Designed miniproteins, single chains, continued (3). Designs and how they scored, part 52

Each design is a single chain, and the fold is of that chain. pLDDT is the mean over its residues in the fold that is shown.

## One batch from the design tools (miniprotein)

Design m9782
Fold by ESMFold2-Fast:
Structure m9782 (fold): chain A 85 residues (1-85)
Amino acid sequence: MDEETVKSLEEQFKNGLARLHELYKKEPDEKKREEIREFQRSAVDELHNIAEKFTSGEINAKQYEEEVQKLIKKIEERIKEFKLT
C-alpha cells in the first residue's frame, strides 16, 4: 500500500468525523448529542485498533485498507441514520 492511499483514507475518515461534529453542533436533543459523541469516540477507537493490528503485523496492508474502508462506510451510514432521526 502506498502513502497516497493511506493519506486518502485518513482524509476520508477525518471528513466523516467533521460531518459528525457538525451534526452534534446542530442537534438540540441532549440524548441524541450523546449518541453522536459516543459514535465519534467508537469510530476513533476502531481506527486506533485497526492501526495497532497493522503495526503489530496481525493484518497486512491490504487488510488494513479494507478494514479502514469498512469503517469509513460505517461512518457514512451512521451519518445518514442521524440525519433521518
Scores: mean pLDDT 82

Design m9783
Fold by ESMFold2-Fast:
Structure m9783 (fold): chain A 75 residues (1-75)
Amino acid sequence: MEAVKKLEELMKEFKEEGEKLSELSPNPEITKKDIEGTIEYVKELKKEGRVEEAKKLMEEVIKHVKELIEKLEKE
């Protein structure tokens, strides 16, 4: 129960960070498609009961997105 709520919060954070990344991206359409694809994969993992794997994937991808945003803001 708690793991599912945490996953949904992570998915929300990822969507918000991904939106910010797409605004900074030279190709926002491609970035949006990648973000959407990642959300679809996480939804499939959740559907299969692989909530712990989905959480780890979300945490890793959120970290990478934040690192990319930091790099783009410095340019």
Scores: mean pLDDT 79

Design m9784
Fold by ESMFold2-Fast:
Structure m9784 (fold): chain A 100 residues (1-100)
Amino acid sequence: SLKEKVDEFIEKARKALQEGNYEEVIKILKEMVEYLKKSNASPEEIIDAAKRIFLLALEIKDRYPEYKSEVDKIINEVMELLEKVDPEKAAEFKKFYESY
């Protein structure tokens, strides 16, 4: 199940973040995006995964501003996926992320 795989990625990323291992968090987020790109995921699954990535990205930007560039690249790739499945939702998420 894509949902189970997404849950695994998010749990690993949260653990790495709590441990202060930010390089591992970025690696996990990149692996998650690549998994989504290769998956034949439904629009609903992509939207759910994107929302979870955005929440993590905002937390990382707050704690580790030095990695903002890498986080922004990941978010841009997630936005490209969202734009293909739900352009209106993509616009909402982009506005929310940029308002931070």
Scores: mean pLDDT 80

Design m9785
Fold by ESMFold2-Fast:
Structure m9785 (fold): chain A 74 residues (1-74)
Amino acid sequence: MKVTVTARADVSSARPGDVVTLLVTVTAGEQSQVIRIPATAEAASDTQVRASATVPLDNGSNSRVFSVVLPRAA
């Protein structure tokens, strides 16, 4: 069965050290769920930050790390 997972942040920009909410949508067959996960933004470059969260998948012992890259806030 194919599992489709997408992630986005609830904000358009963040600073390193900010807590952003990652919205992770998991679709597996007849199941669809949005998981809200707080993640700390880390400096990726002078202009970008990265927020990452580990999401457990319901089908077995699988987990995945999801990352979102955002523009760095002023």
Scores: mean pLDDT 74

Design m9786
Fold by ESMFold2-Fast:
Structure m9786 (fold): chain A 70 residues (1-70)
Amino acid sequence: LFDEAVELARAGRVEEAERALKEAGRKNPNDPRLEPVYKAIYFYKHGEREKADALLEAARAGDLERARAL
């Protein structure tokens, strides 16, 4: 589930978070939360922790407008 992927990403478990998102995307490819969480994982991989945290906070809060702006 998305909440699980978000928590895994926040914990720095990037590979596990990617697998969880891939599975979620296969089941619901049009979920608007997919894009911001994928971007957050990308930022974690490249050391952009501040941006990653901001994206995950926006996605978790359901603030998709803010997530899309980041």
Scores: mean pLDDT 74

Design m9787
Fold by ESMFold2-Fast:
Structure m9787 (fold): chain A 107 residues (1-107)
Amino acid sequence: GGETVSRASAGGVPTGATATLTLEELEEGEEYTLEVRVSGVPKADGEIKSIEGAEVLSEETKEEPFSKTYTLKVRVTRTGPLRVSVKVVDGGESGWAGVEVELRRAE
């Protein structure tokens, strides 16, 4: 995979809440792999509500016992911050989930 260029996370996001994560200093026209992970015990589920500042070129979803991961190829549509809003639809038994966003160079 490509190298990590930016990362943001939010812990303790309750079921039904939306976390907005900001990745700064991107240039229009650049392409990246954006990974969004929602994690909880025994299981967490989340959905991407919006991505501001980039166009989604492809999306892949992987669901595992303790996490759901979205892997997106994105192209930056404007110079500036990239904002990703993720809703925790199920925080699992605890009612809370972690949300992580990682940006990597496109291959």
Scores: mean pLDDT 81

Design m9788
Fold by ESMFold2-Fast:
Structure m9788 (fold): chain A 88 residues (1-88)
Amino acid sequence: TPEEEKLIEEAEKLLEEWLNSPNGTLPSSISEELKKRLQDVLLEYAVLHNKPQRSPPSSTTVEQAEKIIEGWEIKRERAKKKKEELEK
């Protein structure tokens, strides 16, 4: 849907911005579970675009973290389904 596409685009834009920023440390306001998910998403994005790993910036908010994870998870599910349809 257009809403899902907007979430994916916004997540990708934030991830691209993070990869071009210096290494940071996620603030303590973000839970360990959310930090782990963010680092996993950032690593996957970096590998997909053949870029070096970077830590998210220390200015990252909980809302930004959740938005990135949500958009990336939607993209992952779409890619998986599309690949399954193409490979049959």
Scores: mean pLDDT 71

Design m9789
Fold by ESMFold2-Fast:
Structure m9789 (fold): chain A 95 residues (1-95)
Amino acid sequence: HMEKKLQEEIQKINDEAVKRAEEIVGAKFKTVLDAIKYAKEQGDEEKARELERIYLEQVNKINVLKMKYDKRDPTKFVADSLISIGDALDEILKI
């Protein structure tokens, strides 16, 4: 039961982030990473940086939500969040 609610809340975070990205760029995307790639290909460095911020906020919100539902050890929360943010930064750098 909690797993279904977790998936619904993750989807809401993803949809909201993608909607914000679409409003900034004026085009439709499946992911915020696709929007970042598009902005970089258009040479719009300022929009790319704003989209990178939206992506990092999205990742952080999902991490907080997963910790709430997964009932993980709170002492690991900060470490897991930092690792996940590091992975997100690596994905941005690969674009």
Scores: mean pLDDT 78

Design m9790
Fold by ESMFold2-Fast:
Structure m9790 (fold): chain A 62 residues (1-62)
Amino acid sequence: MDALFDAFDVDNDGVITRQELIDYYKSLGYSDEEAERLADRFDVNGDGVVTREEFRAFLEES
């Protein structure tokens, strides 16, 4: 159950953009720089898009 991915993927399009992660963290009170750094941890490819598979792989390494 990918509840965390689904929480970020509000539009349910099967991907999380780097910008969506940044906007989410900014809504929690993080600065632009902090939000970008947090988003970069999920954007393994550096292409600005986090797929469900990439997100799952990140969680499985934990």
Scores: mean pLDDT 67

Design m9791
Fold by ESMFold2-Fast:
Structure m9791 (fold): chain A 74 residues (1-74)
Amino acid sequence: PSQEQIDADVLTALALIIHAVAKISPSLTKEEVERMLKRVEELLEQARKLGASPDDIAEIERIVEELKNELEKL
């Protein structure tokens, strides 16, 4: 794989890790969820610039949406 593909895969993996942490921690504050959301949105923009696959982009977009929903509950 190209360096761009490797970088895009890493960004997707990082977004999944952030999302997993958010899902398993019932004690997250609004500030912590907002910080996670900002990080995942930054990863989404970087993945788009690196030419990540449509599936990877869709997965990161799904994580952004789920974090927004979690933030609305707090």
Scores: mean pLDDT 76

Design m9792
Fold by ESMFold2-Fast:
Structure m9792 (fold): chain A 76 residues (1-76)
Amino acid sequence: MKERAIQLGKELARELKPEIEELFKKGVSYTEIYQLVKEKVDEYAEKHGLSETERRILRLAAIEEVHKIYLEVKKK
């Protein structure tokens, strides 16, 4: 279900938030962090048995949350 995929994407982003914030503060590039998140999204989708469509939704939701973290860290 679409809502489940979105919720899982947000949950994954929350789990990764402390590490992602620390990496951004250290000046690690958005591209490198994006690649890390993409790999974690693919693993998480497989773990939860998501369809290809649901995997794409989860990826978009997770990346949206990561982008919010990026903007918050960059603002400080």
Scores: mean pLDDT 80

Design m9793
Fold by ESMFold2-Fast:
Structure m9793 (fold): chain A 80 residues (1-80)
Amino acid sequence: AAEKALEALKSPDPFEREVALAFLEMIGAIAISSKDAETLRKLAELTRQAAEDPSLPPEVRQHLRDLAEYLEKKAEEIEK
């Protein structure tokens, strides 16, 4: 699911990219709500890797970096 959303971020359609970002945020929110640190860490890693894709707009890459950092922090808090 998350991997498919990350591929959609490479779409030339800005609407498709917005939907993909919203979907990633939704997966993260569900994992936080369910206290699923494993899913949060995996999502953070995939999101961080996607942020390094030079084909993505700089704004999207920055948003992905911020999201990855947020997800990693939430996973750490759950594991404490």
Scores: mean pLDDT 79

Design m9794
Fold by ESMFold2-Fast:
Structure m9794 (fold): chain A 55 residues (1-55)
Amino acid sequence: SMEEQIENLLNQVKIHAPEKYEEIKEQLDKHRNDRLKILQIAVEIGELTRESLKK
């Protein structure tokens, strides 16, 4: 579901880029019904996760 997808994305941010959690949460809440925007945000979160794991 969309709720589960958003929760999973926010969990990734909490772990890998906690400083961006509030910003990304607001973006996901604002664009909850915009599938393309959620996919774009998911790609950004993937990049944040990738950078975190390089450390």
Scores: mean pLDDT 83

Design m9795
Fold by ESMFold2-Fast:
Structure m9795 (fold): chain A 90 residues (1-90)
Amino acid sequence: MKNLLESAEEAKKIAEELLKQKKYLEAGEFYYLAGLLYFDLKKYEEAIEYFEKSIEAYKKAIEEGVNVELAKTNIKKSEENLKKAKEKLK
């Protein structure tokens, strides 16, 4: 449990640093990874937060014209996992 939590926290930290560098696609990828790790930890509220941040980062990548088609595909994956995490809270 501790190793997965540490991995989730590190992925979040990397995503935040990438956002500061305006590397939005990579930031979205690390937020998505954090969401998956929190989901595996059954921390569904945190998983929801990081899937939403992943989608936001990918939308910024689209706005900047960077890897638009990949960002769109990754938004769909984040939205599917976001829905799955929300269903776990029901």
Scores: mean pLDDT 87

Design m9796
Fold by ESMFold2-Fast:
Structure m9796 (fold): chain A 56 residues (1-56)
Amino acid sequence: MREEIEREIEDAMTRIAEAVIEIALRNSGMEDKIPEMRELAKKDPMEAIRKTDELI
């Protein structure tokens, strides 16, 4: 039960991170970085958002 809730939160955070990263990188002309940052978001969504913010 607790693991199920944590998994749902992680999945939601990953989807949010992927969307934010895609929008931010496209607006900054760094579309070629989107696939790399999306893979990072699946491993660590918070780190991926932070890295994307640093790139912009």
Scores: mean pLDDT 77

Design m9797
Fold by ESMFold2-Fast:
Structure m9797 (fold): chain A 90 residues (1-90)
Amino acid sequence: MAEERIKRLLEVSDPETQKEMKKLIEELRKQGKSDEEIYNELLKFYRDKVMEERQKELEAENKAIEDAKKAGVTTPLMKEREEQIKKLEK
C-alpha cells in the first residue's frame, strides 16, 4: 500500500521534483527505510517545496505592486491584492 502511495505522489509531481524525490527514495532505501517511512519523508519534502514556491510567488507579486506604486500607476485591484498578500504572509 505505501509503495502505491509513493508511485501516485511521483505521478502528480513536476519532472524536476520527481527527479529529486527519486534520489531521496534511493537514499532512504540504502538506509534500510521502509516504504511507509519513505512515503512520510517524501510528503515532508513535497510540503516544504510547495511552501517555498508559494513564498517566492507572493514576494514576486508584492514587488510588482511596489514597482507600480513607484511609477504612479496604482489601481484599486492592486491595493486589494496587496491587502490579500499581507493576510497570506503567514
Scores: mean pLDDT 75

Design m9798
Fold by ESMFold2-Fast:
Structure m9798 (fold): chain A 104 residues (1-104)
Amino acid sequence: EVEELKEKLREAIRRGDLEEAERVAKELEEKVGREEAIRIVSELLQEILGLGEEEARAFAMYLLGYSQKEIAEELGLSEKTVRFRIALVESMLTLRAFAEKLKK
């Protein structure tokens, strides 16, 4: 079940499907808890998108429904920096989703 959710999340990230990635990340949190879900999601984002650890962790928390303020406090960043990092990753996913629609 956890491995099935990880595979679904990997495919959602690969395709740039933000809605599915968010849904699956939340399901994963329900199964493994907050800290483990952030770790798994962050590792997949680093692997697939080539993100740094901090960028991946910020976006993992965002997918799990954390506020920009909560992410900023956890990572020791400004809310503006968190917003910028989230927007950057969302842009990467949007470009992937657009490319998938053109191929398929």
Scores: mean pLDDT 85

Design m9799
Fold by ESMFold2-Fast:
Structure m9799 (fold): chain A 64 residues (1-64)
Amino acid sequence: MTREQAEAALDAIEAALGKTFTPEARQRLVDELTAITDPEERAKLFVRVAKLAAESDSPVVDLE
């Protein structure tokens, strides 16, 4: 996955959930998504990210 594809995927998650990631969280997620070579593990990360964002009480999502 390219950085451009990772950025577009995060934009889609933000739009779908009505939330935004902090710049730090977004940078970490892009780096993690581009580092994963296994498409199944990448899909699992997308599911975890979407769940974390959906379960957040804040409209702004950070990675702790």
Scores: mean pLDDT 78

Design m9800
Fold by ESMFold2-Fast:
Structure m9800 (fold): chain A 73 residues (1-73)
Amino acid sequence: MRPSDVEIDIALAEIEVAVLRRIAQQTGDPKLLEAAKKAEELVNEARRLSGTDPEKAQELIDEARELIKKALE
């Protein structure tokens, strides 16, 4: 079984969200907590759509990744 590009990107984004959430919990920074929550919601929606609309799932993952990147700057 070969994973799709979207499945790989979703898995990587899930790891990135978990890391951001851990940092947010340790620091108590409300900006990081909000970013982690929003990114998690985007990743969950992408996972839901991955089997029916992989292009939309990819857009959501790209949005989640940009949000995580900006939160860590």
Scores: mean pLDDT 81

Design m9801
Fold by ESMFold2-Fast:
Structure m9801 (fold): chain A 67 residues (1-67)
Amino acid sequence: LPTPEEIRERLRELGAEEIPTDEQINKLIEAFKKDPHPSLEEIEALAKELGLSVETVRAAYLIIRAA
């Protein structure tokens, strides 16, 4: 699995306007491990819980999946 630093660097490469903290990325990784194929509704709920945008959560999941 990619490190939080690797995920943040990849998000910057993609031009993300919002870069998550290490804590937020670790929570995203744990959520991905539990459910690697979340529905849009599950992504929206996770984004709200973490204080991130839906687009940021989706981008992070794409990066985690690609690694």
Scores: mean pLDDT 80

Design m9802
Fold by ESMFold2-Fast:
Structure m9802 (fold): chain A 81 residues (1-81)
Amino acid sequence: MEEEEVRKYKAEFEKAFAEGEKLIDQLSKVDPEAGAQAREALERLRKLYEEAPDTPESMKSYVALAKEFVEALKERLEKLK
């Protein structure tokens, strides 16, 4: 069951990461500086995720971080509109 949970969270992380990349592309069109900063933050998050233990606890934590990052990007884009 642990391996199944890890796979589930990894899929959720990759989905959130892909959404983050799309939002960064949108942000870069409006505010290139903010887009560059967000891209660096997302790259740091991915590096930490890749270095994390393959446990449900760790993977769940990174999914939460990725979702929070996506929410922050959406809020920033809303304020710039």
Scores: mean pLDDT 83

Design m9803
Fold by ESMFold2-Fast:
Structure m9803 (fold): chain A 75 residues (1-75)
Amino acid sequence: MKEELIKKAEELAKEAGRLFAEAAKETDPVRRSRLLTEAMELYKEAVELLKKAGYSEEEAEKRVREIAQEAAKEY
């Protein structure tokens, strides 16, 4: 269902935002790199799920970016 895809994408976008925020605080470059890689993979998966739900590439990327940025502010 489209609503389930959107909900999962929003959850992945929030998790990506949290990982980006943790990476920004991480002092170990190896751990920081792993956090950034995981965040980017979740970000891309969220965009793909929104595209499957009927979003355009631009709309999907904008929504995921906004959700991730808001989530990152909480951490």
Scores: mean pLDDT 85

Design m9804
Fold by ESMFold2-Fast:
Structure m9804 (fold): chain A 79 residues (1-79)
Amino acid sequence: MEMVTGLILLPAELAEEYREAIRELVESFGGRFAEVTPSGPAPARAHFVVEVPKEKVEALTRAILELTDGRAVVLFEES
């Protein structure tokens, strides 16, 4: 199954609230989840790197947006 890498951006305040829910969601779609510390001055955003089956990208993106009430930015290489 073809895997694609994506980046999920959240306001730092929401990252603590949604980190585990997003991890569980990514894993439920057969993906992998990792948190990355951004380089530079203290940002107001958290960065999550995910790797998911290509066929699940659309469904996962929608689920993350619904979970975060549209507050997340979701970027995939092919999206």
Scores: mean pLDDT 75

Design m9805
Fold by ESMFold2-Fast:
Structure m9805 (fold): chain A 88 residues (1-88)
Amino acid sequence: GEEAAKKAKEYGEEAAKYAVKALKAKTNEEAKKYLELAEEYLEKAQEYLKKAKAAGAPKEVLLEGEVALGVGAVALGVAKLVARKRGV
């Protein structure tokens, strides 16, 4: 439960990190690679958050995971919009 919630937070933070790297990428190929990594980490964050909820993790730890997942999702959404404008 609690360990899965911590993993959800970690993966959500990694998703946001790679989304920011995609925004800063110098080439379309580099941007695409970072977007794919951000999507992969966001999917892992969602999976671990579901596992944490199923295992009855404390609400406080779940909130941290949900916030990190939300930040990662918003960052990825912005990165995808910017990438689309760049022709990625």
Scores: mean pLDDT 84

Design m9806
Fold by ESMFold2-Fast:
Structure m9806 (fold): chain A 100 residues (1-100)
Amino acid sequence: SSELIEELNKTLEEIIELFEEFLEKNPDVPAQVKEQIERAIEIFKKSIEEKKLPSEEELKIIDDALTALYIELQRRKDYEMAERLEKLAKKFSEIVKELK
């Protein structure tokens, strides 16, 4: 569905913005977490460019990055950004299920 792909792309753009905002605010983030987030951003950008859902392997990388970011936000007590992440992750998951 072209409408679902447009909704996917919009949601991915919002997740990229949140990931980039997190990295700008937190230059002290552990290198491994930064690498996971940056890898997920590249997968999201590719998905937007190709107008396609990420592969199963790429979705696993995304899931790991979302989990790592959520743990970091909890440790930093950034509950506002954690709530934003939860809402976007839920929306992303729902769109992925509809497109499969």
Scores: mean pLDDT 89

Design m9807
Fold by ESMFold2-Fast:
Structure m9807 (fold): chain A 94 residues (1-94)
Amino acid sequence: GRAEYERHLEEARRHALLGTEAVQKALNGGDKKKYGELAVEHGQLGVRHGLEALRATPPDDSEGVSRAIGALLAALGDAIGGGILGGKELFEKA
């Protein structure tokens, strides 16, 4: 329902923000493995909550769908960025 949509959207946005902050710390001379792994963790949680927000969105709420997709994509970006920064060896091997 609406309350579950709002809760999951808020959690998705919170985790996306924390993941982005972790990526920024890795880029600004912090421990890339530590902050990369933290960004992946928050990114994965943000994606899960974003998907749950999408499932809880009313069928006629196009803005609600758009907001949930936006939060999901932001969290996915954090997971990808964190994976690249923390898993540099994986990309050097490929």
Scores: mean pLDDT 83

Design m9808
Fold by ESMFold2-Fast:
Structure m9808 (fold): chain A 100 residues (1-100)
Amino acid sequence: SVLDEIDALYEELKSKQTDPVLQETLDRIRELLLEAARSEDPEEREKLFREAGRLGGEAIEQLRKQGASEEEIEKVENDLLLFLTRAQELIDRQHAEREA
């Protein structure tokens, strides 16, 4: 199930992040991605992906304000980008298979 694959990606990323703001943001991003996976509307999916990216960006800004190093910020940005990209690819493939 794409939902199970998204949950697996989420659990892997969450296990690497100990900051409470990041963990809360990951929980919110997960809910948006699961909603996108369930949505049959391409416009709604785009909106949900955009919102997930916005939340990730806000979490990065909060880490920066908390005094995180540039190296720590880059690592978190890369981890979040990989998670979002892989989840989007899974959701897009699921919907492409249903439309074929």
Scores: mean pLDDT 81

Design m9809
Fold by ESMFold2-Fast:
Structure m9809 (fold): chain A 100 residues (1-100)
Amino acid sequence: LAERAARLPPPKVTEIVADNIELVDEEEFEVSLLDAYGAPVSEPRIVKSSEELKKALLEGANGTGAQLAIIRSLTRPDLLGFAVATETKIHVTITRLPPL
């Protein structure tokens, strides 16, 4: 079966670039993994630490092909996070929203 093209497999996402990810460590967050069109690719996950968040994002990108994530606090509506997966990196930003 010599006709499977010898092409390099897509590189696994192994690196996370994160802004304010430490804001996750004191609260419970719901992580919604989404495809490129904003459709859910799996059930939302609850994370309680920056380590659990990084693990959920890496598993989502490499396992389900998730390209986007929404990270929402269950206890603090002023905290909102977004993640975007590239070919090699996940970029995560946790933002404190201004009071409405």
Scores: mean pLDDT 72

Design m9810
Fold by ESMFold2-Fast:
Structure m9810 (fold): chain A 58 residues (1-58)
Amino acid sequence: QAAQIQQAFQQQVSQLSERLKRELEEATDPAEKAALRQRASDEVYELDLQRTAQILAA
């Protein structure tokens, strides 16, 4: 159970990282790049909270 939850989390983070990399390559404004990084950080934090809740519920 925990291993499967961890695998799903890792895949979600990997996909988010790939999306962020593409968005950063397209962005040229430093402020936009900072906003993209902040949004990605917030999304990872939310995914981690969700993962923790799933592990506790399992």
Scores: mean pLDDT 80

Design m9811
Fold by ESMFold2-Fast:
Parts: sequence; structure tokens; C-alpha cells
Structure m9811 (fold): chain A 66 residues (1-66)
Amino acid sequence: SKLRELIEKIYRETMAKLTDPELKARLEEAYEEALKLLESDDVTVQVGGVLRLIGEVEQALLEESK
């Protein structure tokens, strides 16, 4: 699925930019939740999961830059 490919790419690229193990763990949790939501037959639930992951990516990158 294209959404799965997108979130896998975002997750991999973001993880490569993080050095803080706590931020990595938090992003991994958000990624696993997004994958779980992609199992839904409801496209709005799937998109919601992707948007949530993007928000967590943004927050992790902002915290990494401290």
C-alpha cells in the first residue's frame, strides 16, 4: 500500500536524524500505532494515523534540535 510505503520512508528517514534514544522510542511507538490504524478499512482512520505520525515526526525533530 502507498500509505504504508510513505510512513515507512518517513519513519526510517526521521530515525536516522535522531540521536536521543527516548525520542527514538517515542517515534517507534507512534509508527507502530500508525501501522495498526492502516489495518482499518476506513480511509479516514488510515489518513488520521498518517497525520498523527507526521505530527510526532515534527515534534521529535524539534526536540532533537535542542
Scores: mean pLDDT 82

Design m9812
Fold by ESMFold2-Fast:
Structure m9812 (fold): chain A 87 residues (1-87)
Amino acid sequence: SKLDQLLEELARMTKEIEEDPSTSEEEKNAVRRLFLETQEWVARNPDASAEEVFEHVRRRLEELAARYPQLRPLIERTVRRLEEIVR
């Protein structure tokens, strides 16, 4: 499903961050937390469309990029991939 593809893309981003030695533990924890909170939100909103999940995730990713500007290139690339999934 499109929802499964969205969650897989977030898992990919989390793994990429965990494998990057230049990324701080604070940044890694923030990305892990976003992924866990997204999974929890989806579980609490089982009737949510892929588009609604995408919009929720996009807002959270933009908040993350504002707090950790060094993550912005990764976040922008991830958002573009998520947009392609929901199109």
Scores: mean pLDDT 87

Design m9813
Fold by ESMFold2-Fast:
Structure m9813 (fold): chain A 66 residues (1-66)
Amino acid sequence: MPSMEEVEAQSLQEIVRLGHELGVPLERLREILFRFTRRMFKAKSIEEIRKVTEEALEEVRRVGEE
């Protein structure tokens, strides 16, 4: 089973990858990463990390369409 740290690392990689694929400006992507990394750091379960990750990916998609 993956550790919380492994799931967090994979989630951050997924957010960065999607941001690059959608051409999100580096300034906006850094803001999103900083905000959601803080939320993931406070998560107490893998389920909470996954929920935060889904919210981050939705934010990246929304910003990518601006």
Scores: mean pLDDT 80

Design m9814
Fold by ESMFold2-Fast:
Structure m9814 (fold): chain A 75 residues (1-75)
Amino acid sequence: MRFEVTLTFSDGTVETIVADTLDAAVAAVREAGDKHNAKVESTVGAILRLIGEALQAELAGETGTISLSFHLPLE
């Protein structure tokens, strides 16, 4: 499974994350949130949605690319 995550921070900064594993995608989202001083609850919410989408795709037998976009407010 390939993950493409676009993070738009409230200051207008955009980070695009591409990862080949869920673990790498989760780590990259957390790192980007920390780097940009995003609200912790918003970063955690994005990670939980990413995990949920990955689990739903796996349970449905879907393979390929999961593409998600999140807006993260800053501290």
Scores: mean pLDDT 84

Design m9815
Fold by ESMFold2-Fast:
Order: sequence, then structure tokens, then C-alpha cells
Structure m9815 (fold): chain A 60 residues (1-60)
Amino acid sequence: SNLQKLIEDFKKKVEEYRKKNPEKFKAGVKRTQDKINAMLKAEEDYLEAQRKAVEERRKA
């Protein structure tokens, strides 16, 4: 389908960019990974805070 062709063409362009600019590609991947890790930590911190709040209410 037209969508599959667009996806394959995009993958080709990404691979060509990766080969021509490996350092820039690595830097981009690291930035994305750092953002994902920050979001996961924020979620874990939020859940921990919720668990503490529930525990305090149960003790009161």
C-alpha cells in the first residue's frame, strides 16, 4: 500500500542519515533515552508518594 511504501522510504532515509551522521544520530538517541528515563523516574516518584500517602492514612 501507499502507507507501506512511505514507511519503507522513511526507514531508508533514516538509515542513510545514520550512516552519514553517526555522531549526531547517537546524540539524538541519547537525548531521547534521557527524556524517557526522566519520565519513568517521575512516574516512579509519583507512585512512591501515593503509596506513602495511603500508608500514612492507614496508620492514622
Scores: mean pLDDT 79

Design m9816
Fold by ESMFold2-Fast:
Structure m9816 (fold): chain A 105 residues (1-105)
Amino acid sequence: SSFTSLLIRLLQRALEVITDPVARQSIQQALGLLQQHPNDPAALRKASDLLYQGAQHVSDPLERELLIELGELARLIASITKDDVPRVVGRILRIIGLILDLERK
């Protein structure tokens, strides 16, 4: 899936800007799972769960929001329909904005 490939790239970019070790571990686990199983909706749902769990232990509000948005994107891609495309695009733009904000720290 082109959206799963884009999510993988966003997870890789997030690792370049995230400093919290719990957040980094959750992203690394999600990334590994998606790279091994790129066309598996169950892997996307598991990646979402890992990102949401990590977000609960992150104190920085921008890093927390980035994990939540990545988790929501993974969940949307797992069950994507044509009606979901505007929401997926909106999440991608939000994630890019959060990554750019974190790069400026």
Scores: mean pLDDT 87

